# Designs tried in a protein design run: designed miniproteins, single chains, continued (5). Part 67

Each design is a single chain, and the fold is of that chain. pLDDT is the mean over its residues in the fold that is shown.

## One batch from the design tools (miniprotein)

Design m18316
Fold by ESMFold2-Fast:
Structure m18316 (fold): chain A 80 residues (1-80)
Amino acid sequence: KPVVSPEAVERIDKAARETITSPEAKALYDEALRDPEAFRQRLIDLLVEKKGLSREQAEKVLDALTPAGAVALYVSLLEE
């Protein structure tokens, strides 16, 4: 079972920040700021489904990301 390293999380966050310049990603960023808890739960569920992470592992990934990185990761996962 793949373990998500802090280095991998930083790489994802860096790539994700490049995506947040889109209008769609910016709208999701604003939504995440309005209700960060609901956004966090949705992203955890998506990480469990798409990446095969446990909820605990998904929470650790989110705790390591910036809000911008979390939104861009969400957009990337939806486009799979």
Scores: mean pLDDT 68

Design m18317
Fold by ESMFold2-Fast:
Structure m18317 (fold): chain A 69 residues (1-69)
Amino acid sequence: SAFDQGLALQRQGDRAYAAGDYQRAIALYRQAIAKFKEAIAKNPSLAGQAESVIKTAEQQIAQAEAALA
């Protein structure tokens, strides 16, 4: 599912972040957010769960961007 693809991309982003590859982490988190939004569009009942993981991914993007500054 799009939601499961989003979770897989988020985990890849977390690994890139842990390795200090902040630019790759940001790209992967953005891809994860796109998949979570696709999941909401296909099944609106997932909005609550997907909004939570989108917020987490957005926070991780902010932290990665701060690490690059």
Scores: mean pLDDT 88

Design m18318
Fold by ESMFold2-Fast:
Structure m18318 (fold): chain A 82 residues (1-82)
Amino acid sequence: SLERLKEELKRTLKEDPDVAVALGQIAVTIALKSGDYETAIEIAKAMLEADPTNKVAWQHLAEAYRKLGREEEADIYEEKAK
């Protein structure tokens, strides 16, 4: 489940950051494809807390906010992804 992936991400961030980035990328992609935009936002934000230069995480954050109709935040995050 996406909640299980989120728990694994939080645990792995302390143990192995490289594995955490890979897990987060998988989890955010699944959340976006399943329409779980709130979970996608939380995972993308956790990834960005670890690495604010992760353009893919900014792109996913922008997509999730746009799907929720939050256009102003989506535009800001799309600029961060450039």
Scores: mean pLDDT 80

Design m18319
Fold by ESMFold2-Fast:
Structure m18319 (fold): chain A 85 residues (1-85)
Amino acid sequence: MTPAQRILKEVEEKLQQALDQKLITEEQYQRALETVRDLLRRWEAGEISEDQLYSEAVYLAGTGTPGEGIGGEALVTAIDKLRAE
């Protein structure tokens, strides 16, 4: 697995847990997942730096939207874990 694939799996697992617990809707789940997938794709393609990816993740985590907030927090956590080896 690439680093981007590992991060995406962790984010998908957190979003799925939130969906299963009825904390977010199916629409919020899909939208948050698509946002994270796009960010990771752009990072893997070299279109954005890791610092830019992290900044976008922090921004998403700070939003008032349930799906994007959970997705952003999961993305920040996954990047921190990757940086810690």
Scores: mean pLDDT 84

Design m18320
Fold by ESMFold2-Fast:
Structure m18320 (fold): chain A 90 residues (1-90)
Amino acid sequence: SLASERVDHREELIELMIENLRKGIEWLKSKGDEESRKELLKEGIEQLEEIIRDLEALLPSLSAEDQARVEELIERIRAEIERLKKELAA
């Protein structure tokens, strides 16, 4: 369905965003640019928290199968947020 296709597309985009965020953080770390690294971590956390809110808003309109997929995606994003928060606190 179109709704399932949108879930697939969102999952792919979110995974790409997380990968690019990790690469950017590692690159800034390798350059010793601590200020930009912390700014990117803070911005990334805020963006991922917004994505969770958007995904949660979709849940009531989805099939049971798509709800399960989105809930797993939200769990993965929450784990990434906690990882980023831990890195920011270090």
Scores: mean pLDDT 87

Design m18321
Fold by ESMFold2-Fast:
Structure m18321 (fold): chain A 115 residues (1-115)
Amino acid sequence: MEKLVKELIEAIENNDIEKAVELATKLYEEIEKEEDAGERLKILKPLYEYYEKTKNKKMRRIFNFLLSILFKLIEDEEAMEGVLSTLSEEERKIIEEAIETKKYKEGIEKLLNSK
């Protein structure tokens, strides 16, 4: 897990979008397999810390995507709406469509290929 998070941060830093899509999708699959909500949040913490340090827009999108899915998995609709309400209409639409269709890789790809 820690190696996967580190590799995702490096892919975002290097603007390696294809690798970032693959790694973020794999990270999503690991979050889905995790049963403890606290452990899921620990996985996301380094991504948030990287965003706070760099203000990298692509990392912000991936972090919010994964956080929205996490809240959906624990059925916390209020927390999920709290995240979605901070997003642009386009970002919100991409995340909502990915959650509805379960096409998470496509959603991640759309978010990372946005300007």
Scores: mean pLDDT 81

Design m18322
Fold by ESMFold2-Fast:
Structure m18322 (fold): chain A 74 residues (1-74)
Amino acid sequence: SVEEKLKLLGKKLVEEGLLTEEEAEVIINRFLSSDLSDKEIIEQFIKYLSKYLNIPEEKLKELEKEAIKEEKEK
């Protein structure tokens, strides 16, 4: 689900020291409360984080893929 993907990336960014748990929760809840489609939520979330953290979108997409893989291995 989109909620699962946002939470997994948020958790990964907290583990990497890039976000606090509170920052991740606030940002995720903001996007999940939007009237955007699942695809648009993910795309806008990545773009927002790229600007907020000053990290390229491509690196954030790599972290998302790693977070999803790590969760599947649990």
Scores: mean pLDDT 80

Design m18323
Fold by ESMFold2-Fast:
Structure m18323 (fold): chain A 119 residues (1-119)
Amino acid sequence: MVEELRRLAERAREDPAAVAREHGAALVELLKDDDPAVRQAAIEAIGAIGEAAVPYVAAPLVELLKDEDLRVRGTAVEAIGALGAAARPYVVEPLRRLLEDEDPAVRAAARRALELLEA
């Protein structure tokens, strides 16, 4: 799985729109995988796709800011930033709700994601 996701990320750099169309739904499913290494690899593949992934993955990535694995949360923040301005309509409201989360680490991740989207 992880090795397949790594190859998908490399292919996404060549044709991000095709990879998003063919694999976007499957990548969303992998964001919910029991293995944090699989979730992290799926987020990295999404980041490699960039803006073309937005219609499929923007809202699911925000949920990963609450992930129990610190590396998964950090990778999700970076991926949201990589989606760029096109992601704003899908993620700004969910991210603002996470600024009120009871976990200070979740609030920090949401703030960082919003900063990356404003830059």
Scores: mean pLDDT 79

Design m18324
Fold by ESMFold2-Fast:
Structure m18324 (fold): chain A 126 residues (1-126)
Amino acid sequence: MAGVRGGLRLEFDPNDGEAQFHLGELLFAEGRYDEAIELYEKSIELNKDNPELVARAYFNLGRAYFRQGRYDKAIESFKKAIELYESINNKLGVARALRNLAKVYEAKGDYEKAAEYQKKADELLK
């Protein structure tokens, strides 16, 4: 047991970025946004060569920052998710991130940008 899986069955593998991502989703559901953010950031670091997982992690970072009222951080995270989803031709991921980006701009009172991003999302899916 000398390797990435040296832990007990009751412990999450700290080098499994997908396990860190899923634990982040559980903590997000519990409203534990700071801890969820740390796990999503760790997931990004562990899986930098997996653009689909990194895009999902940035999307969830954006959601967590939005729940905390950290709108500028949410915008940057959703924009990173959009760039990554576009790079892998994932139109559903792009549309979901654009819709969430529109919600952040709406919360900031920027209704013009909110409408622009919502329209881009709707046009992408037909």
Scores: mean pLDDT 84

Design m18325
Fold by ESMFold2-Fast:
Structure m18325 (fold): chain A 90 residues (1-90)
Amino acid sequence: SEEFRKKILEEVFELERRIQEEIKKFFESKPSPEQQAKFNALIEKLEPKLVEQKKKIIDPSASNEELEEALKKYKELVDELLKEIEEIKA
Protein backbone atom coordinates (compact mmCIF):
# COMPACT_ATOMS: atom_id res chain seq x y z
CA SER A 1 0.00 0.00 0.00
CA GLU A 2 1.04 3.64 -0.50
CA GLU A 3 0.82 4.25 3.27
CA PHE A 4 3.13 1.29 3.96
CA ARG A 5 5.60 2.47 1.29
CA LYS A 6 5.57 5.97 2.80
CA LYS A 7 6.49 4.57 6.25
CA ILE A 8 9.38 2.56 4.72
CA LEU A 9 10.66 5.62 2.83
CA GLU A 10 10.40 7.81 5.98
CA GLU A 11 12.51 5.26 7.90
CA VAL A 12 15.14 5.19 5.10
CA PHE A 13 15.18 9.03 5.15
CA GLU A 14 15.79 9.02 8.94
CA LEU A 15 18.64 6.50 8.52
CA GLU A 16 20.20 8.61 5.72
CA ARG A 17 19.98 11.72 7.95
CA ARG A 18 21.71 9.79 10.78
CA ILE A 19 24.49 8.66 8.40
CA GLN A 20 25.02 12.26 7.22
CA GLU A 21 25.20 13.52 10.85
CA GLU A 22 27.77 10.85 11.84
CA ILE A 23 29.90 11.52 8.74
CA LYS A 24 29.78 15.27 9.54
CA LYS A 25 30.90 14.57 13.15
CA PHE A 26 33.70 12.33 11.85
CA PHE A 27 35.13 15.10 9.61
CA GLU A 28 34.59 17.76 12.32
CA SER A 29 36.85 15.61 14.57
CA LYS A 30 39.69 16.30 12.04
CA PRO A 31 40.53 12.64 11.30
CA SER A 32 44.14 11.66 10.59
CA PRO A 33 45.14 10.57 7.05
CA GLU A 34 45.10 6.94 8.30
CA GLN A 35 41.56 7.34 9.72
CA GLN A 36 40.44 9.01 6.45
CA ALA A 37 41.87 6.09 4.41
CA LYS A 38 39.99 3.56 6.62
CA PHE A 39 36.78 5.60 6.22
CA ASN A 40 37.18 5.69 2.40
CA ALA A 41 37.72 1.89 2.32
CA LEU A 42 34.59 1.42 4.49
CA ILE A 43 32.46 3.57 2.13
CA GLU A 44 33.80 1.70 -0.94
CA LYS A 45 32.77 -1.59 0.73
CA LEU A 46 29.29 -0.59 2.00
CA GLU A 47 27.99 2.11 -0.39
CA PRO A 48 27.28 -0.32 -3.31
CA LYS A 49 25.35 -2.59 -0.90
CA LEU A 50 23.33 0.35 0.50
CA VAL A 51 22.57 1.56 -3.06
CA GLU A 52 21.39 -1.96 -4.03
CA GLN A 53 18.89 -2.12 -1.13
CA LYS A 54 17.69 1.48 -1.73
CA LYS A 55 16.99 0.65 -5.41
CA LYS A 56 14.75 -2.20 -4.22
CA ILE A 57 12.93 0.15 -1.80
CA ILE A 58 12.25 2.85 -4.45
CA ASP A 59 11.08 0.26 -7.04
CA PRO A 60 7.34 1.00 -7.55
CA SER A 61 6.69 -2.69 -8.40
CA ALA A 62 8.11 -3.96 -5.07
CA SER A 63 5.73 -5.90 -2.79
CA ASN A 64 5.32 -5.05 0.91
CA GLU A 65 7.35 -8.18 1.76
CA GLU A 66 10.16 -7.13 -0.61
CA LEU A 67 10.13 -3.61 0.93
CA GLU A 68 10.37 -5.03 4.49
CA GLU A 69 13.25 -7.35 3.54
CA ALA A 70 15.14 -4.54 1.73
CA LEU A 71 14.64 -2.16 4.70
CA LYS A 72 15.87 -4.88 7.11
CA LYS A 73 19.05 -5.35 5.04
CA TYR A 74 19.46 -1.56 4.70
CA LYS A 75 19.24 -1.17 8.51
CA GLU A 76 21.83 -3.93 9.03
CA LEU A 77 24.21 -2.17 6.61
CA VAL A 78 23.63 1.21 8.33
CA ASP A 79 24.34 -0.35 11.76
CA GLU A 80 27.59 -1.85 10.37
CA LEU A 81 28.60 1.50 8.83
CA LEU A 82 27.95 3.51 12.02
CA LYS A 83 29.68 0.93 14.25
CA GLU A 84 32.78 0.87 12.03
CA ILE A 85 32.90 4.72 11.89
CA GLU A 86 32.95 4.77 15.73
CA GLU A 87 35.76 2.15 15.74
CA ILE A 88 37.80 4.28 13.27
CA LYS A 89 37.26 7.36 15.52
CA ALA A 90 38.63 5.48 18.55
Scores: mean pLDDT 88

Design m18326
Fold by ESMFold2-Fast:
Structure m18326 (fold): chain A 77 residues (1-77)
Amino acid sequence: SELEALRERARAAAEAAGLSPAEASLFVAYALTAHALRDDPAALAAYEAALRAAVATLDPETRAAVERAVALARAFL
């Protein structure tokens, strides 16, 4: 399926970027979710807001790693 092909490309891109397994999982999850919501701007905005709120509760080192993985996933899309 197109979604499975996207998942495989996202995983390969995360691995090529040298992301840890946890960061790579987040990269793939973000890419698939953003792609699924691409035709629903309100749902995508809500997802981005929820992600931002969750990231704000993390310690600075974990936050930096999450923000890096998400930024790379946005560049991949």
Scores: mean pLDDT 86

Design m18327
Fold by ESMFold2-Fast:
Structure m18327 (fold): chain A 83 residues (1-83)
Amino acid sequence: MTPEEVKKKLEEMVKEAEERREEAVEEITALLPHVSREKVREILERLIEAAREGAKLADTVPPEEVIRMVEQAAKEAYEELLA
């Protein structure tokens, strides 16, 4: 797995996530009905942005580190969502 491959894959995943964003919001809201839709949407926006940032850094950062960055952003978002 090359940095270029990770970058292209993350960019493609971001585009697909944006297209299916509303479905994801509905799914998460159904699982966590005590959380507002606005908060869920903001957290998804943050995760998508983390993936975009990872794609940009893939040229300079090892693939494993890029993946760790995105996973950390996901964990932080998840922790905030459950607060």
Scores: mean pLDDT 75

Design m18328
Fold by ESMFold2-Fast:
Structure m18328 (fold): chain A 72 residues (1-72)
Amino acid sequence: MSAEEQVKEAKKHLELARKAFEEGDYESAFEHLGLAVKYAKEASKDPRYKKEAEEIIEEAERLALEIVEQRR
């Protein structure tokens, strides 16, 4: 995959994670967050996409914390 494709996959999985969270499917939400972070970390190796990839990781981490709070 190109870094551009990695960013697109990361964004797709972040959106799927948000949808799963809204539906109360925390297991699917965490799986999609893991994939979003994986693709974003790979894309961040390309300096052209590093900032965008870091922003995706930050959004994913924020959503993961929100899910943890809802499960307690």
Scores: mean pLDDT 85

Design m18329
Fold by ESMFold2-Fast:
Structure m18329 (fold): chain A 93 residues (1-93)
Amino acid sequence: SAKEGLAKLSGETLEQLSKASRESGVATPILVDTTVAFLRAAGVSEEVAEAVREVGERDGQKALEISEKIAKAYKEGKDVEEIGRLAEEGIRE
């Protein structure tokens, strides 16, 4: 489906952007926007996706850590419930 295709594309983009951010410092807004877009496409709740945006806009290091955890979980084939849980943990850490 279009939503499944968007989830795959945004997940792959998130993996590349989180790696680039750690290695060379990609702009935090781009990383945050991509993370939020991926969470929405993957079916994570709007409440969790917006909480990630709010935290990531204030803390670039947390944005990076959340993005890396989510990208790894996606690459490992974790379901939406686990991806959402990891996002919530990243917000609380």
Scores: mean pLDDT 77

Design m18330
Fold by ESMFold2-Fast:
Structure m18330 (fold): chain A 86 residues (1-86)
Amino acid sequence: GIRAAKKAIEQVKKAVEAYEAGNTLEADIWTAFALIIAVELKRTGDPELKEIADLILKAVDAVNAGNIPEAKRYIKEAEERLKKLE
């Protein structure tokens, strides 16, 4: 649960970095990896992990839409929620 959520957040952060560097193809690859983990997290019985997964999915959608400020906001909220579970 927690380790998977942390990995997905790190992957979306890499997607943001790739997008800001002008590497949209690399950003797409990182968002795809994050999406796989977030979908699996949504299958948990833990409502907090489901909320974190939803934030990761929203961040992925924002990166894919080129809305980097929105992606960063969702990443920050996901990180803050995850820290409360550690």
Scores: mean pLDDT 85

Design m18331
Fold by ESMFold2-Fast:
Parts: structure tokens; sequence; C-alpha cells
Structure m18331 (fold): chain A 77 residues (1-77)
């Protein structure tokens, strides 16, 4: 799942550092600010899913399309 791409150390949590590392790979560093004040996310955290949706929703229509998910998968694969 997408969470595994952010959880680089496999501890079941995603830190700000891990999020920033993935955003750097996507070319988004400094362009998509984190809105959540939380420093750690878990797999089932709704704040994590909301942040991922916001990052993937590049056209700002409020919906993550299959094409946007496929683009993310291509970058992370």
Amino acid sequence: SMFNWFDTNGDGTVTQAEMNAVMTRMGLTGQVPMESPRSVYTRQDPAFHAEIQRILDRNGDGTVSAAEVAAFRAIMA
C-alpha cells in the first residue's frame, strides 16, 4: 500500500522526515506544506489519508483520480 512507501523503516509509523523524503522523490519538497501539526502518522490515521489525498489531488478538484494514483505509483516504483 502507499503507507509502506512512506514507512521506510517499517516500524508501522510515518514521521515528518519520512514524509519529506517521499515528497522529495516526487519533486514536491517545499511545494506541498503539511497542514497536520502531528509529527507521526499510523496506517489507519485519517490525517495521513487526508494528507496523501491532498498531495495526490494536483488539479484541486477534491478527488484523487486513478491517473493521479498511477502517477504516484510510477514515481514510487
Scores: mean pLDDT 62

Design m18332
Fold by ESMFold2-Fast:
Structure m18332 (fold): chain A 59 residues (1-59)
Amino acid sequence: EDLKPGDVVKGFIVDIEYDPEKGLIVTLQTPDGKLLKVEVPKEKADEYRIGDEVEVTIK
């Protein structure tokens, strides 16, 4: 049930926060009802929208 580095997680984007220094901070709701925050580069911002289903690798 616990996520660990190397796991691939699929979830829905429930929140997006833009940080001008870090890029995009995306909050995913996993199928298990957990919330994960992932930092993505700002050049990828247009590829993420609230409500989209995405996969991310935990590092």
Scores: mean pLDDT 71

Design m18333
Fold by ESMFold2-Fast:
Structure m18333 (fold): chain A 85 residues (1-85)
Amino acid sequence: MSDAEKIELINQLKSEAEKAIREGNYEEAKKYIDKLKELKSKLTNEDIIQEAEDAIKDVEALEERVKEAEELKKKLEKLKEELEK
């Protein structure tokens, strides 16, 4: 696999993981994160290793933000129900 193909694969796995997170499919997102981590373990080029690391961090940060937003939405919906009683 060429370095260009490795970068393309990292970007594809990142995109798929972010899409899964936005769709609430956290189990699917975990599969893509695990694939990114496996790919990183097989890399020898420091620049490509850094891109894989950054992709993993970006995806994990997005997952935390989406989960926090979902929890906030649930709290707001509960508050609305209490105010309408």
Scores: mean pLDDT 81

Design m18334
Fold by ESMFold2-Fast:
Formats: structure tokens, sequence, C-alpha cells
Structure m18334 (fold): chain A 69 residues (1-69)
């Protein structure tokens, strides 16, 4: 279904950001890209938007933990 395709697109996007994080990408850039993708999914699939939003929360937590060091 279209909804299954959008969820798979969201999962692939999250995997892309995880790869970028492993390669030393800046957390602000990862957060920016996640926010843009949430906006695109919001009108198409609330479930896909929620999936990316959950990962955005993880990125924000990691950024805060890094800033405490």
Amino acid sequence: SEQEKLLEEARKFIEKLKEMEKNGADYDELIRQAREEIRRFRDKSPRAALLVSNYLAELIKKKIEKEKQ
C-alpha cells in the first residue's frame, strides 16, 4: 500500500541519517534534515512523520549528552 511505502521511505531516511552520524556528521545538520523530512511526511503519512519524530528526539538527546562533555 501507499502507507507501507511511506513507512519504508521513512525507515530508509532514518538509516541514511544513522550512517551520516557514524561518519561524524554534525548533530545540528542531522536534526535539520530530520525536521524537514517530518514536514514532508506530515501531510502524507502521520505514522511516517511520527517514526522520524521519534528518531529526532533521539538525536536531540545525543546532542545534549555531547554538549555536557
Scores: mean pLDDT 86

Design m18335
Fold by ESMFold2-Fast:
Structure m18335 (fold): chain A 69 residues (1-69)
Amino acid sequence: SERQKLIEELRKTNDEMHKASLKMFEISKKIAEEGETKEMKEEREKIWEEMVELSKRYAELRQKLRELS
């Protein structure tokens, strides 16, 4: 059903957010321990952009789910 598809997409998006949060935590830890390099800064910026997009996606999916019920 459409509802089940949205629930599955929400779960996947949430899982991706958790993975991005773990990557953000790990890169931030490395920066704190080793100092910031250009490569680390670029990786952190990439993760931040991914998190922003996932947050937008999550909000959109939740809205669609509410519209079904």
Scores: mean pLDDT 86

Design m18336
Fold by ESMFold2-Fast:
Structure m18336 (fold): chain A 107 residues (1-107)
Amino acid sequence: VDEVIEELEKLRKKYGEELVKMMNDGASDEEIERKVKEANKEIETKRQELLDGLSPEEQAELRIRLHKRGIERAEKMRKYNFISQEEADKLIEEHRKGIEEAEKALA
């Protein structure tokens, strides 16, 4: 499960770095937009392949772990004043609801 998250994050980072390089090399807006669409398709395809390899229980566990990471990110963003307390509280509540829904799917 953790490996799925790590693999998807590595792909996102790779394509992000490629896009920054293209922008610095003077690529046109059309070339950048095309690359973004290609990257999004490849990431979505990989996500589907990785999810298809998981049992329903593992998929629910993955959702719980993703939401827990979302809570940690929101708390860190609030701590460093990148977002307001109200915005952080809203994000945390949304993630907590997602955890509850995933846990109910396991019952």
Scores: mean pLDDT 76

Design m18337
Fold by ESMFold2-Fast:
Structure m18337 (fold): chain A 89 residues (1-89)
Amino acid sequence: SGIEELLEETKEKLSDNLALTKVIEDLLNTVRELESNNDYQSMINVLNETRDWLENEKATAQRLDLKQQEADLTLAIDTIDKALDLLNG
């Protein structure tokens, strides 16, 4: 799916960020399971919950002046926004 492809591409781009790669890997596994069950509402919910967590992490990175972490988190958030756009129309 387009969503799986977006998450896989972002995971590859974030390969040096082990913690964030793990988050994207777990999200990708959840998305694959929900997509196989045609559970698009739960997929939207999981993407929104992950986005909220990433925004909170980005705020922390910005406060601590962690520029690379802020950039990595921004890429992850942008990826989730694109995935949500695919689900919403």
Scores: mean pLDDT 89

Design m18338
Fold by ESMFold2-Fast:
Structure m18338 (fold): chain A 68 residues (1-68)
Amino acid sequence: VMLTIEEMKERLKKYPDSVVYVAKDWETYLKLLEELLENPDEKKFVLTEEQYKKNKELFKEAKIIYVE
């Protein structure tokens, strides 16, 4: 389930050591979401490249990993 901008901001405040996985395509995005459902982790975020580009400032303190 995709989080709203406000929900992402609140989770980043709670978990400043969070890791953000940026999917370069929709197939990768869906695969990463499936992995999160199988192994839930509140410190992990999965975003599309477009979502990350629009919200770079929100994630400036998080570890960013690009996945393809």
Scores: mean pLDDT 76

Design m18339
Fold by ESMFold2-Fast:
Structure m18339 (fold): chain A 92 residues (1-92)
Amino acid sequence: MGVSVSFYIDGKLVDSKYFRAKDIEEAVKIVLNEIKKFYELGKAFTVEIQLDTDEQVAKKFAEELRKRLEEEGIGVEEVETTGNTTTIKILP
């Protein structure tokens, strides 16, 4: 599946990348690694993830990603999934 990842700081788009993942597990791994890079900056940010898939698969992705972020000690303020798009607000 296609995976689009966009990062926002203070409402401004600062980075956008496109990946290809074979399944939800690979998509979670890719997005988690990109979030970790931004987390090292020590600033609050928002991540928008669009999956080339249906809403049901996108919701499963969001649940797995949230779980992995919590296991890594990354502060998650808010997670919202609408259609194939997941938006996550991350604290420093």
Scores: mean pLDDT 85

Design m18340
Fold by ESMFold2-Fast:
Structure m18340 (fold): chain A 84 residues (1-84)
Amino acid sequence: MTPEERKAELLAQLEKQVENLEKIVKRISTLPTKSKGDKAIEEILKVAKRYLERAQSATPDEAERLLEEYKKEVDEIIKKAQEE
């Protein structure tokens, strides 16, 4: 796989994740109260959108690094939500 093809695949995966998260967050926004998990999902969507914008303008190498950073940031949000 070329670096350009790998970047395109990673962007496509992140775009699908953003789409799925937006659907979930739209449902969460109608709830009168939010759980820690609900708040974590809203935070993950914000992070995903930020990294998607950065990755779209990045070189293939930068995009791979950004997606690794994105995964670590998401893991930290999930971990914090699961501990309580």
Scores: mean pLDDT 81

Design m18341
Fold by ESMFold2-Fast:
Structure m18341 (fold): chain A 55 residues (1-55)
Amino acid sequence: MQIITVTGKDADVVVEVARQFPGARILERTEDSVTIEVPPEQLEAFAQAIVEAQK
């Protein structure tokens, strides 16, 4: 299981993407960061979705 922390404006994007993945969990949310737990089988698709969402 992979834990990912993202800071800055990208945190909002990551929250939106995490809602699309039923296996992903938001562990912590601050004004400046989000920490998410992602299952290994969803990690590649999750990373790709974040890249697309940041355009």
Scores: mean pLDDT 76

Design m18342
Fold by ESMFold2-Fast:
Structure m18342 (fold): chain A 77 residues (1-77)
Amino acid sequence: MEALAEEVRARVEELGARLRAALAAGDSAAAQAVVRELAALGREVVEALKPLLSPEEYAEALARIAADEAAALAAAA
């Protein structure tokens, strides 16, 4: 669990740096691509945690990721 959390944190930091660079460059397409990669990472984490989640918690986590992705894509457009 901790090793997975550290790997996820490192990937989030990398994606965050890429998002900041894209926004600084005014590159909406690159910013949207990073947002989609962050959402995919979130879904990957939820899938790894699936054995620890109820079906309702799993569905709620995926729905939250989808909502956050949609909001972030709208903000990046």
Scores: mean pLDDT 81

Design m18343
Fold by ESMFold2-Fast:
Order: structure tokens, then C-alpha cells, then sequence
Structure m18343 (fold): chain A 97 residues (1-97)
């Protein structure tokens, strides 16, 4: 199980980088409004990963939570909280290589 404090730290760092890279006032609302297709690209830039790697990690997060992989037109903010938490943790772990 993911440490809630570690997850909160990862989320805050992600939001700060999104704000810096995209110049948005509300990075959380911005990210949550993106389609998965758009969000995968943004997350790839933020974590320094390929889009292919980010897509694979999203699939792994869904598999670990026994949920079907959604359409790329689904909003990032509409992902189940457990899937989003696992996905963010996997992205962070992959970026630490």
C-alpha cells in the first residue's frame, strides 16, 4: 500500500511542475480537465518519461486495481482515486532511475 504522505508529496511536486511548465494558475483543475491522451503527454514531460512508458504504467495501475483500461477520451480527473494514486506512484518510481 502506498504511503499517503509520500503520495501527497508526489502530487504537490507534480502540480508545481505543471504550473511552471504550462503557466496555469490552477494546475490541479488543469490536469483534471485533460483527456487521458493529453494527460499522458503532460505527465511524460513532467516525469521525463516516454509517452509509451506512461501509457504502460497507466495500464499497470488499472490491472493492479482490477479495473478496465478506459478510453483515451476519458478525463484524468475521472480516474478512480485508487488507480490515480497507483499511477502517480509508478510514474515517480520510474522517474527515479
Amino acid sequence: LIDPEELERIWKELLERVKELYGVEDPEAFLNSLTLREALRVLAEVFGLSVATVSRLLRQAHERNNTPVPSLSTRFGDLPESVRAEFLYLLYQASQK
Scores: mean pLDDT 83

Design m18344
Fold by ESMFold2-Fast:
Structure m18344 (fold): chain A 96 residues (1-96)
Amino acid sequence: SSAERYHANFMAFALAGSSEILLIARRENSPNLEQIQELLNQMHKALFNKDLEGFKQYLNQLRDLLRRNLSPAAFARADAIIDDLLQKAEDTVKRL
C-alpha cells in the first residue's frame, strides 16, 4: 500500500539521518554520545506514536545539546539533518 511505502521510506530516512548525526558527534569526540542516542531514540518513538509535539520537543533538545558539544561547522551539518528529519516527518504524517 501507499501508506506502507511512505512509512518504510521515512524509517529508512530517519535511520540514515540519525546515523549521520551520531557519526558527526563521534568524529568530534563528543562527551554526550549516550544522551544524543537517547534523544534520537525518543524522537523516533514520538514520531511512530504520531506525537509531533513530542518529536519537536526532543528535536529542540537535541539541537541545543549538539550546539553546546560540536564545533560550529559540525553543528551546521547536524542542524541541516535535523531540519530534513523534521520536514520528512511532517510530510510522512500528512500522507498517512
Scores: mean pLDDT 79

Design m18345
Fold by ESMFold2-Fast:
Structure m18345 (fold): chain A 82 residues (1-82)
Amino acid sequence: SKEDLIREAAFLMAQALRSQDLAEAERLLAKAEELLKKAGLSDEEIDELRDIALRGVREGRPEEAAEELAKKLSKLAQKILG
């Protein structure tokens, strides 16, 4: 289901933020992006989520990025799931 895809993507994004390795984070985010695309998110919405996550890893602010991602994913899930 779309809900399951979003949940799995959120899990992968959380793992990316905890990795603290940019290459591993990018790999996990690429998998999350594929799931979000299948769930019906636009490329622009996916790009915004990716940028938030990568900034969190790069700047050493994973907790702040995780909170922002959770809020955005919640809003997007409501929009596409009804």
Scores: mean pLDDT 82

Design m18346
Fold by ESMFold2-Fast:
Structure m18346 (fold): chain A 100 residues (1-100)
Amino acid sequence: GGEEIARKAAEGGERGAEAAREGKNAAEAVGGALGAIGGAITAALAGRVGKVSEEVAREALLRTAEAADEAAKEAKTEISKKLAKLAGEAARKAAETGEP
């Protein structure tokens, strides 16, 4: 169901943010940050197509944003830090647009 999609998207985003934080080199860190962005987009899409409740989609996006913000603080390269911040911003904006 859609709830499973939102949960997996949030988990993917969190793992992506963690990989960016722990990145041993620039390529691994970039891959992690892109994973976090993908997770946020997937969670937003699931909510909009009505496959999950807006609340579940919003929680998944906020969880992705928190993970991305933590990855940005611990990122070892400037590029990784910037990409993690962009992932967090994208997830937060998607969560906000779902509210009245």
Scores: mean pLDDT 61

Design m18347
Fold by ESMFold2-Fast:
Structure m18347 (fold): chain A 90 residues (1-90)
Amino acid sequence: SPEEDARLRLLVRLDLVLSIAEYYKKKNDPNALEITKEEVENVLKWMQEEGAPEELIRLVQELLTKVKNAKSVDEAIEILREAIERVREM
């Protein structure tokens, strides 16, 4: 279904964001948290442009709010992992 396709594409994109966050964390990049925030914002923009289901857009809006309030890239990674699991269980 279009809804299932949107969910699976979101999972792929969130897994990519997680990989990017982990990569910059491993490199001890001081911009790791900011890069992670920008990547989540890009996912939200893509979902809005593609007309994704409202429940998935709301989930990513909540994710973006939590990541923007994260104090470290470690906290942002944990927030991302929780969001990925929520989407996977839908």
Scores: mean pLDDT 90

Design m18348
Fold by ESMFold2-Fast:
Structure m18348 (fold): chain A 77 residues (1-77)
Amino acid sequence: SEIDKIVREISALFEEKFGINFALNFESFVRYLLKHFPEEEVKKILTELLNRLKQASPEEALKIFDEVLKKFEEKVK
């Protein structure tokens, strides 16, 4: 699926910067998103995340991911 392609690309970037455990944690985060949000909304957010990560240093990548996590946690009641 299209979402699987985006997840794979982000996971590869995270594995390169932070190792396999971080990539696995990201995959768990995606499963959490799909449980609480429509697939189309998740796809949009992951696409935005990927675009930001492609332009970011490793330090910026971690900060970007944390910002995205916080925004979703705030939307879940």
Scores: mean pLDDT 77

Design m18349
Fold by ESMFold2-Fast:
Structure m18349 (fold): chain A 79 residues (1-79)
Amino acid sequence: MLSPQEFRDRVEKARDVIEKQVKDVKEGKLSEEEAAKEISKATGLPFGVAFSLVRLALEEGIDAAVERVAEALERVHAE
């Protein structure tokens, strides 16, 4: 199961890809699903995690989205 730290490490390594995919969705060049597939491929994150990251980043920005996804993963791992 994906840990919060593993998630953060994978996001950090692929930050440029994530920023580009989110920007392309905002500009109407990609769907959220297409961006999530590219992020999943670049990071090795499960598609559902990548998709949640894209949606939250569109609403709150990437840094806030990373924190919200990491907090959700912490709840799953701590329980």
Scores: mean pLDDT 82

